# Ledger of designs, part 26: designed miniproteins, single chains

Each design is a single chain, and the fold is of that chain. pLDDT is the mean over its residues in the fold that is shown.

## One batch from the design tools (miniprotein)

Design m889
Fold by ESMFold2-Fast:
Structure m889 (fold): chain A 76 residues (1-76)
Amino acid sequence: MKRFLVDRGPATPSETTKKVIEELEKEGIKPLEVNHTSAPGGNTEFILDKSVDIEKAKKAIEEALRSLGATGYEVL
């Protein structure tokens, strides 16, 4: 599996999840699992299948983070 850890910054868990899923969907990607801390300023983790194109996933996540004002992300 591919794991992406998003540092939400000022974005809420629900707003982050919604926007990242919208951008992933544009690339034909559906996450297997989404995990988050409930508090603002925490992290949201997106778990993708191994068959997913990692560069398309990165592009989608980066686009979502630009619109959210989120701090950044890490590939685990």
Scores: mean pLDDT 78

Design m890
Fold by ESMFold2-Fast:
Structure m890 (fold): chain A 67 residues (1-67)
Amino acid sequence: GLSGGRAAAGEAARALEEGVSVEEVAKKTAQGIEKNGGSAELAREGVRAVAEGDLERGARLLAQAGA
């Protein structure tokens, strides 16, 4: 749901602020979501939206991905 998407977006934002690369954050987020039957592609798009500063779009994409 959206709450899970918002939590995932917040975690991605924190990792990016700590200096983790967008590629590494996207990879780990996609792996976690895909392991639970979600969409790795939407998870990567969500992380990229977070990296662009669009937390609401990132949260929605991560929710659609299965976060």
Scores: mean pLDDT 83

Design m891
Fold by ESMFold2-Fast:
Structure m891 (fold): chain A 74 residues (1-74)
Amino acid sequence: MEELEEEAKRYGVSVDDAIALASLRELSKHPAGREKAQAAIDYARKVLGLTPEEADRLAELAQEYIDKLKKERE
């Protein structure tokens, strides 16, 4: 969690924003949700002032955090 919080703070976004980006990235892997998810990612990047690389890094860290929580609870 601390790594995700530090990176989110560095880019001027919230942890919730990073988690939302991770969720949208996972949704974009699904054919039915791909177009809508990509549009939402593009909009979020524009609003948050993130480059594609910064958004991808935050989504990656948020996904690692989500996976860690799932593993810790089971």
Scores: mean pLDDT 77

Design m892
Fold by ESMFold2-Fast:
Structure m892 (fold): chain A 71 residues (1-71)
Amino acid sequence: MDDARRAVRRAAEEAGRGALSLGFSEEEAQEIRDRSLEAGMRALEEGASVEEVLKVVNDTADRLQDELRRR
């Protein structure tokens, strides 16, 4: 359980750093990190596998990047 939660937190942090590298603001990168973390933690709580949860984190980050670019 704890190791899975650590993996989700790392993936969300990596998504935030990736957003900064792509030219998003610190505020936008924090939004991407926090919302990806929330989505991943929710999936984990609902019984998803670690692999599924990491996919949810990455898919959520990608979707949020697209949404922010359209603003």
Scores: mean pLDDT 83

Design m893
Fold by ESMFold2-Fast:
Structure m893 (fold): chain A 65 residues (1-65)
Amino acid sequence: MGEGEGEYKGVKAKARVTENSIEVEVSGEGTEEQKRRAALIAQMKALLNALEKKRLEYLEKLLAE
């Protein structure tokens, strides 16, 4: 299972990849377009996390240092 968070112009979204689906939750105030964009970013990050979790953890450590 992979998870990801997205943000677009102050609208935040969280996505989760399951065995059967991709689920997305959007929070914050914004237009439908802003919510759609935030959700898309979150979904893409969740898919990347599912595919390359170890690689992403390493990159996050490098960016934090």
Scores: mean pLDDT 75

Design m894
Fold by ESMFold2-Fast:
Structure m894 (fold): chain A 95 residues (1-95)
Amino acid sequence: PYPKLSEAEIAQLKAEADAEIAALKAAGVITDKQAAFYRYSLDLAIAISQGLPKSKLQKIIDQMEKETNDPKTAEMLRLTIIDGKDPDEAVKIIE
């Protein structure tokens, strides 16, 4: 069980993540696509922790797939988050 985050804590997390992602990209540690992946992954993690409906989770995954051009990662997230598959099982399915 994760503690419920306040609106201010969520806004701060997103702002800090955006700053860290920008710094890592400027340092050459991550690519533009990896930066997009981390940003959408944070949005998805926050949405899950808040108990948002699957329709909202699926929208985040769809946007991440389009931005990163990574259909395998998107399929893995749909299998685990939308369909409720265990991550180990999802990894085997996407192969």
Scores: mean pLDDT 78

Design m895
Fold by ESMFold2-Fast:
Structure m895 (fold): chain A 90 residues (1-90)
Amino acid sequence: SREKIEEALKKLEEAAKKKDDYEVGKAMGELGRAMRESGDPELTEEAMLRVGEIAEEYVSKETLDVAREVGRELRKIGDEIEEELKKKKA
């Protein structure tokens, strides 16, 4: 349902413009449901790219920098767990 995905993306963009965290969460939920209902991997990838564009456009640089820092920290923790597992098997 391309139309449902496009409607959810419009709601997400409007919520992001307003900086309304509740409406952003609600729109993300609607988008997730629309993607699941579509069953189309190509439409799902297009929607995910559009979410990234909306985040870059409307989320503050400070919020994006914090999100990137948290992402880096989580990846480091994952790498440490993998290294621990390798040491136990070596």
Scores: mean pLDDT 70

Design m896
Fold by ESMFold2-Fast:
Structure m896 (fold): chain A 85 residues (1-85)
Amino acid sequence: STSVGDGGVVVEASEEGAYIEFDNPAVAKKFKVGDKVVVTYSVGDKLRSVEGTVVEVTDKGIGVKFDEPVPELKKGDRVFVTKAR
């Protein structure tokens, strides 16, 4: 089975979560509240990943609550989101 995911941009961020708009808005329709996701992002020259739970689905993005704090993630940052499982 093909993993559901796409690249996107952080529109709003806190340590506890982010709202991410996908490069392909149609990808947002593949998610539902309660889905587990992996968000991959860059911190300087390093690649990092955090798991989270979808708490919001819109016509172009998703709101994610992180399983652990991510103080480095900021508005405007590029991320890649994959549906876990």
Scores: mean pLDDT 82

Design m897
Fold by ESMFold2-Fast:
Structure m897 (fold): chain A 107 residues (1-107)
Amino acid sequence: MSEEEIEKFIEEALKQFEEDVKTLFKLYKEGKISEEELIEELKSRVEHILNNLIKLKIPASKVEELVKRMKKIAKEEAEKYELPEELIKKLLEEIEKLGKEALEKIK
């Protein structure tokens, strides 16, 4: 895959992730989903993105960059929706855990 194709794939994945977290955080704030459902849905979406990167043999450095950017997006959006600090911490820890597991499969 070319560097340009990798960057485009990462930017598209990050845009989709941002829209997904906005939707999930809004549903949580409206009382339409539980904390457990929010965590499981976020986990599923992060795993899907990371598994696609592994299948496409994206370099570990780009996967690390994407994980850091996903954590930043999730934190910023969670703060905008005024999610509880402890819940934000749990969401960020789950993203980091899944990122580490993905990097172990690449290395």
Scores: mean pLDDT 86

Design m898
Fold by ESMFold2-Fast:
Structure m898 (fold): chain A 116 residues (1-116)
Amino acid sequence: SKELQEKLREKIKEILEKAIATRPEASAILNLPDYSLVPELAKIIEEPVSLSIILEKIENGEIKSSKEFIEELELLKENMKKVYGEDHPITKKIEELIDEIIEEVKKAEEELLKES
């Protein structure tokens, strides 16, 4: 229903905003790098995404489902692997953060669906 979609959207936004506010590692992926200062990153990252862009897409209705939200987070995770390498400590911390956000969103969606 439209009400369930709106409740889920609000919950996803709340989860993401809390992660941004409370997790120091979120600062590394909050904003896009200045590509004018690091043009080599533009060659590595075909589809740029950041937590701020994801938040804007939630607010403007471009992200309509938990699936679309998770796809944006998975893209961000893959971009960090390309920039820093899969085994880099920054990549591992970002993967842990993203995986925790995804798990929290999945649990929130399951709870909302049980109320219907």
Scores: mean pLDDT 83

Design m899
Fold by ESMFold2-Fast:
Structure m899 (fold): chain A 87 residues (1-87)
Amino acid sequence: AAVDIADFELDLEVSALTAEAQDRAGALMARLVAAYEAGDVDAMLAEVRAIADAYAAAGLDVRVRSTITDADRGETLEETIERAAAA
């Protein structure tokens, strides 16, 4: 079921930010925005993980913290994902 999202924060820490890494994550950001607009929290979390995986695949150490707040209930879901650079 769709929820009304009051707040969504994505904090991204990477070892070095490159245009190649941004390009790899760009399409996934569009999918994340679509999930956000649909209020699909499970889809949003899946896309956040995919973004972390894309940065790691680009050779970057990455840490992503996501916070999603339900506007109706005031409930906050927080997830932290860490990925090591792909060898």
Scores: mean pLDDT 73

Design m900
Fold by ESMFold2-Fast:
Structure m900 (fold): chain A 73 residues (1-73)
Amino acid sequence: SAMEELEKKIEEIEKEIAELDKKDSRDPEVLEEQLRLGVEMVVIGVALTLIKKGVSEEEAYEFAKEQLKKIEE
């Protein structure tokens, strides 16, 4: 389901953040990557909240995809 895919993405991002936390967090490049991952987490969290508020899983997943594309661009 789209909800399971969104939850899986959160788990993947949490693992990436944990790996970055093992590096020197004073490196500007590491800090920028942590910020990017944090923004992705917020976007997915909003999509999950929309599902809980009665928005369709498909519509919430599409919203997350569109926002994540804008972050990558």
Scores: mean pLDDT 79

Design m901
Fold by ESMFold2-Fast:
Structure m901 (fold): chain A 100 residues (1-100)
Amino acid sequence: SVVDIVEEFAKEVLELVEKFVEGKISLEEFKRKIAELRDKAAAQIDDPEIRAMVGSFAGEVLELAEEYEEGKISGEEFLKKVREGAEKLIELVREKAEEM
């Protein structure tokens, strides 16, 4: 289902955020991998509004990663904001899927 695709995408994004905060991957590799996950999810989603929601979430994650790299937010705050964004994304996608 589209919900399963978005849940798996959100899970993989959170795993990448954890690796980046732990210093296991560079900002450049993090950005590349987030874009790859976004494109992989988008390719499986026929609904253009849900694709836009996935893209918006990925964009927010990339903006937060820049703020973390610049020392504007902590790793804990970065992880918290991504988790909150993921929960909101999944809720919105579930609501939209029930209307289809």
Scores: mean pLDDT 88

Design m902
Fold by ESMFold2-Fast:
Structure m902 (fold): chain A 71 residues (1-71)
Amino acid sequence: MSVEELKELVRRAARLVPGAGDEDIEKVVQTAEEAMKAGYSPEVALAKAVKTALDLGYDPYEVSRALQEAL
């Protein structure tokens, strides 16, 4: 998976989370991009993006559901 493919996957998933604003979506996407550029695997980059969403206060169940729908 390329950086661009992961960014689109993460952005698609983030848009499915209820109440997620554009600024929060881009912050989550940026976390995945920065992790990939730092040499982390797509799986680790995705996990870091999930952590950013949780740190922003989004519901863990809704984040998990959104990821399953985006895949």
Scores: mean pLDDT 85

Design m903
Fold by ESMFold2-Fast:
Structure m903 (fold): chain A 110 residues (1-110)
Amino acid sequence: MTATQQRGGAAGAGAARTPQPGIVDVIVETIAEATGASEEQREAMRRAAIEAAVKKAIESNGNASVAEIAEAAARAAVEEAVRLGAVAPEDAERVMEVVRAAVAEYLARS
């Protein structure tokens, strides 16, 4: 399977190092598998997750843990999924718990 356009280190600026390149994919894939989200919804969730991760890193002056950045990214992705109708608002907490479990396993591999 060699058709992935999102390669490791796909940051266009090259000057920004985000030591979490796989975690957004884990978040989005976990939500998509739980909800059956479309490709367009996956792209929107990925964008929201990246924006939230960057914002969390900036607001914490670089003092946020990878787990805290991942939590912010997961929350933004779930909120975007709710806006797009991929997740019912009442299921957001349950989806968030599933994402947190996936993130914890990813971080344990660190």
Scores: mean pLDDT 75

Design m904
Fold by ESMFold2-Fast:
Structure m904 (fold): chain A 63 residues (1-63)
Amino acid sequence: MKGFGTRLRTLRQARGMSNRELAERVGVSLETVANWENDLITPSDEQVERFAAALGVPPSALT
């Protein structure tokens, strides 16, 4: 998913949420959130849905 990391970071920052808070809400490590925000790894569809739910947006906002 090209640009997933940029969208994730933008939406998280717009909510005033730290990467640590997002990691805790989704149940992943801080490093995992950082890797996704830098497009170093591709999240699964399930993980995209979990992040979207944590941010209060539809999954399409991250894809």
Scores: mean pLDDT 78

Design m905
Fold by ESMFold2-Fast:
Structure m905 (fold): chain A 98 residues (1-98)
Amino acid sequence: ALAAAIDDLARRAAATPEPVELTVQIGKDANGQVYLTLLVRAADPADTAGYTQAIPASETSLPAGTSVSESVTVGGKSAEEIRAELERLVERVLEKAR
């Protein structure tokens, strides 16, 4: 699911002629559930896409109601390069959430 979402978002971002912001966030809600969110934001809101999934709370040490995130702006990159950027952001945000 996550790998397929990264592939889909990377293709969408690469198809956008304008620079896009890639964001990965991990947050823990008030009930202790942890969510990983991927977001691709374009200048045109219609080209914005995202993906959210629950992840095991044991993979993180976040306090309830908190989040960690990282973002990078990309332009003129291939889907393969954007996929690598998203994968790197996921790993870095997971490290921050530990």
Scores: mean pLDDT 79

Design m906
Fold by ESMFold2-Fast:
Structure m906 (fold): chain A 69 residues (1-69)
Amino acid sequence: GKSVLDGKEATATIGSRDGHRFQVSEEWAKKLVELGRSPFSGKDLVLIGEVLPNTVTEEQVKELKKLLE
């Protein structure tokens, strides 16, 4: 699968307390874990060691990209 944030090969999934899950590259997985908070709600982020299907909408992905650069 491809990372939703940068289009690179996905190596992990990020889960948020909001119930959102999205595939990320290794670089983005590290950056988001260091951030520690969901850009959707400011709640905690969890790194999942498996590449799982995305549960975010296309619009939520666009909003994420704007918030994270």
Scores: mean pLDDT 73

Design m907
Fold by ESMFold2-Fast:
Structure m907 (fold): chain A 67 residues (1-67)
Amino acid sequence: SLEERAQRILDALRADPSKREIVDEAYKLAKEAGLSDEQIADVMERATGAESLEEARKIVEEAIKKS
């Protein structure tokens, strides 16, 4: 569910606050690309595992390619 996914994102950000900027970038790009709420949640969760802003951008680009 979206609630469970949101909780996982929050838990990841609490464990590593440095991921906030990466997750925020993924959210911004996904929203600008017109992705659905479910797709935005998915890219944000994937971004919690990213090591850089560049990797976050790549995650969003992959989501866009999948429609």
Scores: mean pLDDT 82

Design m908
Fold by ESMFold2-Fast:
Structure m908 (fold): chain A 59 residues (1-59)
Amino acid sequence: MDQVLQQVQEAWEKVKEIAKSLDPEQARKESLKVLQPLIDAGVLSEEDAEAMIERALKE
């Protein structure tokens, strides 16, 4: 189906935009909001979401 992969990729792109536009504290908060629906759906764990945010901020 790959709908899940597409949603994750779109969320990753949005998280990268947020990480570049905001300070790290705000970027973490806004990125978590973007990833929250994927966590709630069981697509990502909270740990995976946190790792994704940290990866975007590291770039």
Scores: mean pLDDT 79

Design m909
Fold by ESMFold2-Fast:
Structure m909 (fold): chain A 85 residues (1-85)
Amino acid sequence: SELDELIKNEKDEKKRQIILALKKGVDIIVEEVKRMKEEGKKKEEIEKFINDKKEILEILMEEQKISKEVQDTILSYFDRKIKEV
């Protein structure tokens, strides 16, 4: 994926670890959304959870001074993974 290539090509070790941690955070959120669906949570509750987690993710990326290009790639990964569940 584009995100995996970004992680492999990141020359700054600290930035690479932050991006990897953000990707893991996305994967955890996606697993929780899948669990919520399996438990029969209402669509509105799931959508609120997704939106709240996406907002937190965006704030964390800004605080970590992640470039806009990398932020867009992570958010695209998030949106794609959410659609797959």
Scores: mean pLDDT 87

Design m910
Fold by ESMFold2-Fast:
Structure m910 (fold): chain A 94 residues (1-94)
Amino acid sequence: MKELDYGMGMMLLGFAQRYYKQGDYDSAIFYAKKAIERDPSLSSFAYTLIGQAYFGKGDYDLSIYYYTHSLDLDPDNVVARRNLKRSRDIIAKQ
């Protein structure tokens, strides 16, 4: 079951990444959350993607929230750390 859950979770993250690249941020968030429900071990990667989608929507507060949660799970996540700094820099200028 755990191996099947991982495979399905990765497929759902693949859908989330595809929608994110197309600018469909709501679908990206939806599928990333479904990936977490299927396999919680993917949560750090999925939270990073949800943060990226909220950043794309201009919702920097939610972006910071999800990047922070990603870093709580994986402190070595370079993408989340970089994007967290960017989101904070944008809020500081507003």
Scores: mean pLDDT 85

Design m911
Fold by ESMFold2-Fast:
Structure m911 (fold): chain A 69 residues (1-69)
Amino acid sequence: MELREEVERLRKELEKAKENNDISAYQKIADRAQTLLRKAARENAPEEVRDEILGLIAEAMRYIKELKK
């Protein structure tokens, strides 16, 4: 399923952003995850997939907050 592949890709990008503490990368990941969440809703994706995307958004936003302190 291509949607799950995009989720996995975003997760890998998040790990790379964590290595570099890259705030702009976290913001891009959050934005792309929000777009993906809307796509998942339109395609009636399983709740599991939507929950994973929501988790990615929450995690990226949390790291942005931590790095701004």
Scores: mean pLDDT 81

Design m912
Fold by ESMFold2-Fast:
Structure m912 (fold): chain A 79 residues (1-79)
Amino acid sequence: MSEELREEIDAGVEMLAAAVELQIAKNTKPDKELIERLKEVGERLEKAAERSTDPNVRRALKAMAEEIKKVAEELEKKL
């Protein structure tokens, strides 16, 4: 597998994981474990963005990381 293809697959996996966790967060009562998972997903998205050479992919990953962090902050305020 080429390095570029691996980077694209990794970015896609992180984006899908983030989308799933975001949907869980919107439909679940907030708790500390959920908030910690969202923060971890946000960190993984940032790392995937740093590895990506495609500026559009990098921008999309960073945007998702910001959305995840915003949701985590809003949920923390409800605790």
Scores: mean pLDDT 77

Design m913
Fold by ESMFold2-Fast:
Structure m913 (fold): chain A 86 residues (1-86)
Amino acid sequence: SMESLKELLEIIIEAIEKQLNSSDQAELQKLSDEYEPKVEELLKNNPELEEKLKEIEEELKKKVEENPEWSAEERANLLIEILKEK
């Protein structure tokens, strides 16, 4: 359970960090193709992780609502910060 959570968070953080460093649509598609199946497999095998992701999503949503002027990059950086604290 804890190991699966750490693996999921590491995968998501890596995917976001790679997206922030790429402006090429082909590279963004490649990242999606690489990371989406890994995330889906972990969630399928560990349904309790969905509740933890929901907590993270609610925290992010609250911060985004407080800062509607934020860019997609700023939102992604906040998500990375939240994930690293879990």
Scores: mean pLDDT 74

Design m914
Fold by ESMFold2-Fast:
Structure m914 (fold): chain A 85 residues (1-85)
Amino acid sequence: MRFTDKEPSEKALRFAELGDKAFEYFKAGDYEKALEYAKEMEKIIGLDLEGYFKKLIETEDEKEKEEILREIVEKTTEALLALIE
């Protein structure tokens, strides 16, 4: 069937690329670029990802950062699955 056992839809693929870049820039300390990519992801899925990334940038606690990252992954996975369906 379409999109489920083949390549993802173009939107889903683009979303994944933007997500990878957002996390790459975040790890590199380029928080401004990370937030810009999060905004582009929001345009595709309609979730407030910028808010999550902002909270992640402001957090110094390692455990809190992990919880925020998992929340981002969960929300983006839910939205990505909706795009495939």
Scores: mean pLDDT 71

Design m915
Fold by ESMFold2-Fast:
Structure m915 (fold): chain A 78 residues (1-78)
Amino acid sequence: MYVVTVTIKGKVEREKLAEIAEAGLKVPGVKSVEVEFDGDTAVIKITAESEEAAEKAAKAVLEKAKELGIEAEVEIKK
């Protein structure tokens, strides 16, 4: 099982964070998406069943973040 961690800094509106999380959740093979807050930093954790699903989820969330003008860092761990 793979975990995609998306780190977003600088106070982003909850609606935009929800859109980014939904982009990952829509990827086939994604099992769960969790959003955590630490001050002005949001961390989106996506659990995927395969490396391919994790890579697709990472791409989907990065594309949505770019559409919204948000900088995001992505890390994939097994």
Scores: mean pLDDT 82

Design m916
Fold by ESMFold2-Fast:
Structure m916 (fold): chain A 62 residues (1-62)
Amino acid sequence: MPVPRKHILRFVALAIEKGSLREAVEEMLRDPETAPLVPAILQEMVDTLGSEEARALLEELE
């Protein structure tokens, strides 16, 4: 399913704030509204930015 832009922007903002994609993922997984969207957000980051860190985190959630 397509991820709403607002959730991608929230993820990026958290990653910048925390200095870590992993901590951004952990915070979004704690929120029941965003938790089911985390794999799709990580996939969007892989597709858009070619992020190896996002790919590794997506693999951990499998």
Scores: mean pLDDT 75

Design m917
Fold by ESMFold2-Fast:
Structure m917 (fold): chain A 80 residues (1-80)
Amino acid sequence: SDKETKQKKIFLGASIGVVEMHLHEKLVETKKNNPELEAKVKEEVQKYLSTLDNLEQQVKNGGNVDVLSSQLEQIKKQVM
């Protein structure tokens, strides 16, 4: 139903935001604790943020929420 699809999209968008926040926090902690690794971690974080931005765009453009949710879970396994 339209209500269920809308709710699933909201939850998926929020979940993407949580993963993005985690990646930003990792970069901040790296800058503080291991500044010599900042450039490498920043490059890795930027790659994942780009992937998450593409995922968010697919959610907004009416992509299959269940498929996109599965893709987010795969990303979470790689970064969390």
Scores: mean pLDDT 86

Design m918
Fold by ESMFold2-Fast:
Structure m918 (fold): chain A 73 residues (1-73)
Amino acid sequence: MGREAGRRGGIAGAELGSKGDVSKGVEAGRRIMEAGGVPRDAALLAGSSAANGGYFGNTRGGIETAERIGEEA
């Protein structure tokens, strides 16, 4: 459950981050991950990793980190 939520939120966060909107990417990723059962603190950390990953051109790394955080939470 958490891994899949982390992936979905990570994809959304990274996409918005890659378009320059890191804050919206963090929030979108967090909301998706919390809806998938990831605790708020973990969802915020994962969303931040994904959005910053997208912004800095490491989209895959950001999504993979979000998946891992979601799975471990």
Scores: mean pLDDT 85

Design m919
Fold by ESMFold2-Fast:
Structure m919 (fold): chain A 72 residues (1-72)
Amino acid sequence: MREEQIELLERGARYAREGRGEKAAEEFERLAEVSPPVLSLQARHIARLAREGRTEEAAREAELLREMLLGL
């Protein structure tokens, strides 16, 4: 479970850094579907940022969430 969540965050962040907001949002929506409620809400928020073209913010939020899941 944790490995899958980290992988989805890494793919989403990569697409967001590439300016591919829709692709990034798809990865973050997948994260929301496989995550408990609190993490799911955070993932949906990041997906919304990506869809709005706020891709640098989406990438930043995804990296912060990834650090939290890794215990950094």
Scores: mean pLDDT 84

Design m920
Fold by ESMFold2-Fast:
Structure m920 (fold): chain A 130 residues (1-130)
Amino acid sequence: KLPPMPSVEGMSFSEIRKTVRAYTDEILALKDKKEIVEGAYELFNFMADALKYAAENLSEAELQRLAGFLSISFEKVIEKLKEVVGKEMANKIADLFGEMVKSALAKDFKSFDEYYKKLNDLLEEARKKA
């Protein structure tokens, strides 16, 4: 089982990037369905927190670069998660993540928080199916 992800508070862009990369690589090496879902749950919640943190605390250029990097890492994990939870649930998770990225880039934190809540609820459903 992978460890829980750390708090994003106080992290630089470089630290967030390194943390996400390391955890993504660990998830991609997993074979157990429950561990894959738990890893995706931890990572996607961290990515949501990182997007909001960056929108509030980092430069516009860093926020845009982080959003791009997180989207690439997200796509790698969602393809693996699709094998566990099915394409329909994986597509719903991906759609919600995309809406969160758009909201963070627009600094629309009200919409961001609404999509984050929906994403977390759907990730909890995914955990029950693993």
Scores: mean pLDDT 89

Design m921
Fold by ESMFold2-Fast:
Structure m921 (fold): chain A 90 residues (1-90)
Amino acid sequence: NPAVREESARMSAALEAARAAGLTGSRLVTVALIQVLIGLSPEEILADPEGAIARLEELIKTSDEPVAELARTLLATLRRELNGEQPPVR
C-alpha cells in the first residue's frame, strides 16, 4: 500500500532527522512523531517549540479521535520538556 509506505518513509526520515539533531531516547521518538504529524523539522521544533505547540493544538481541533489523542499526548510531552525536563547540555 503506497500510503502505508509513505507514512513509514516519513517516520524513518523523521527519526533520522531527530538523530542528526542530537536527540536520543524518548525525546527522539517524541520529536520524530511531531515532525510526522505537523511537518516541522526537529531543528524547527527545538528553535520554536511554541509554534509546534500551536500546530499540535490546531491538529487536535481538526482530527479524528485516534490522531487527536496522539497529538494531545505529544503536546503534553513537549510542554513537560519546556518546563524543565531538558537533558543537560552544559
Scores: mean pLDDT 74

Design m922
Fold by ESMFold2-Fast:
Structure m922 (fold): chain A 79 residues (1-79)
Amino acid sequence: MELRSPYELANQLAEALRAGDRERARALLEEIEKMARSPDPEKREEAFVALQVARMLVYRLDDPELEARVEALLAELRA
């Protein structure tokens, strides 16, 4: 993709999760967490999209801490 989109982080996270790249997935989730807690609604929307993708794929890492973080961030954004 030539242009930055709200799906860019979601796509990067999906790739990391499918590859089993726990380090990259965690780094991307830290960035997504910052965006989820941003006062900017556009950043929160981008984070929400990425977290929905994470929720579907995070089970592949067998990391319950990471799964819990994804669910907690989604709950915060939906509140």
Scores: mean pLDDT 76

Design m923
Fold by ESMFold2-Fast:
Structure m923 (fold): chain A 78 residues (1-78)
Amino acid sequence: SIADQARQMADQVRSQGTPLAQQISDGLYGAADLIEQGDTSAKTVAQLLIQAGQAVLQGDYKKAQELVDKAKSYVSSL
């Protein structure tokens, strides 16, 4: 499930130890919890933050920040 993918990415990204990685990890755990509680809008947030986590793991911090900002904008528009 997307919730399972979010939790796996959160665990991987948390290991990087940077503030951005921690923010992405915390957001992914939160999105996974909301999805499990039936909030389907959290799936979009999870997908964006999974991509942000992948960007961090590849060293693409600019793309990671862009995706985090996009996720924040999406949440603010709900």
Scores: mean pLDDT 85

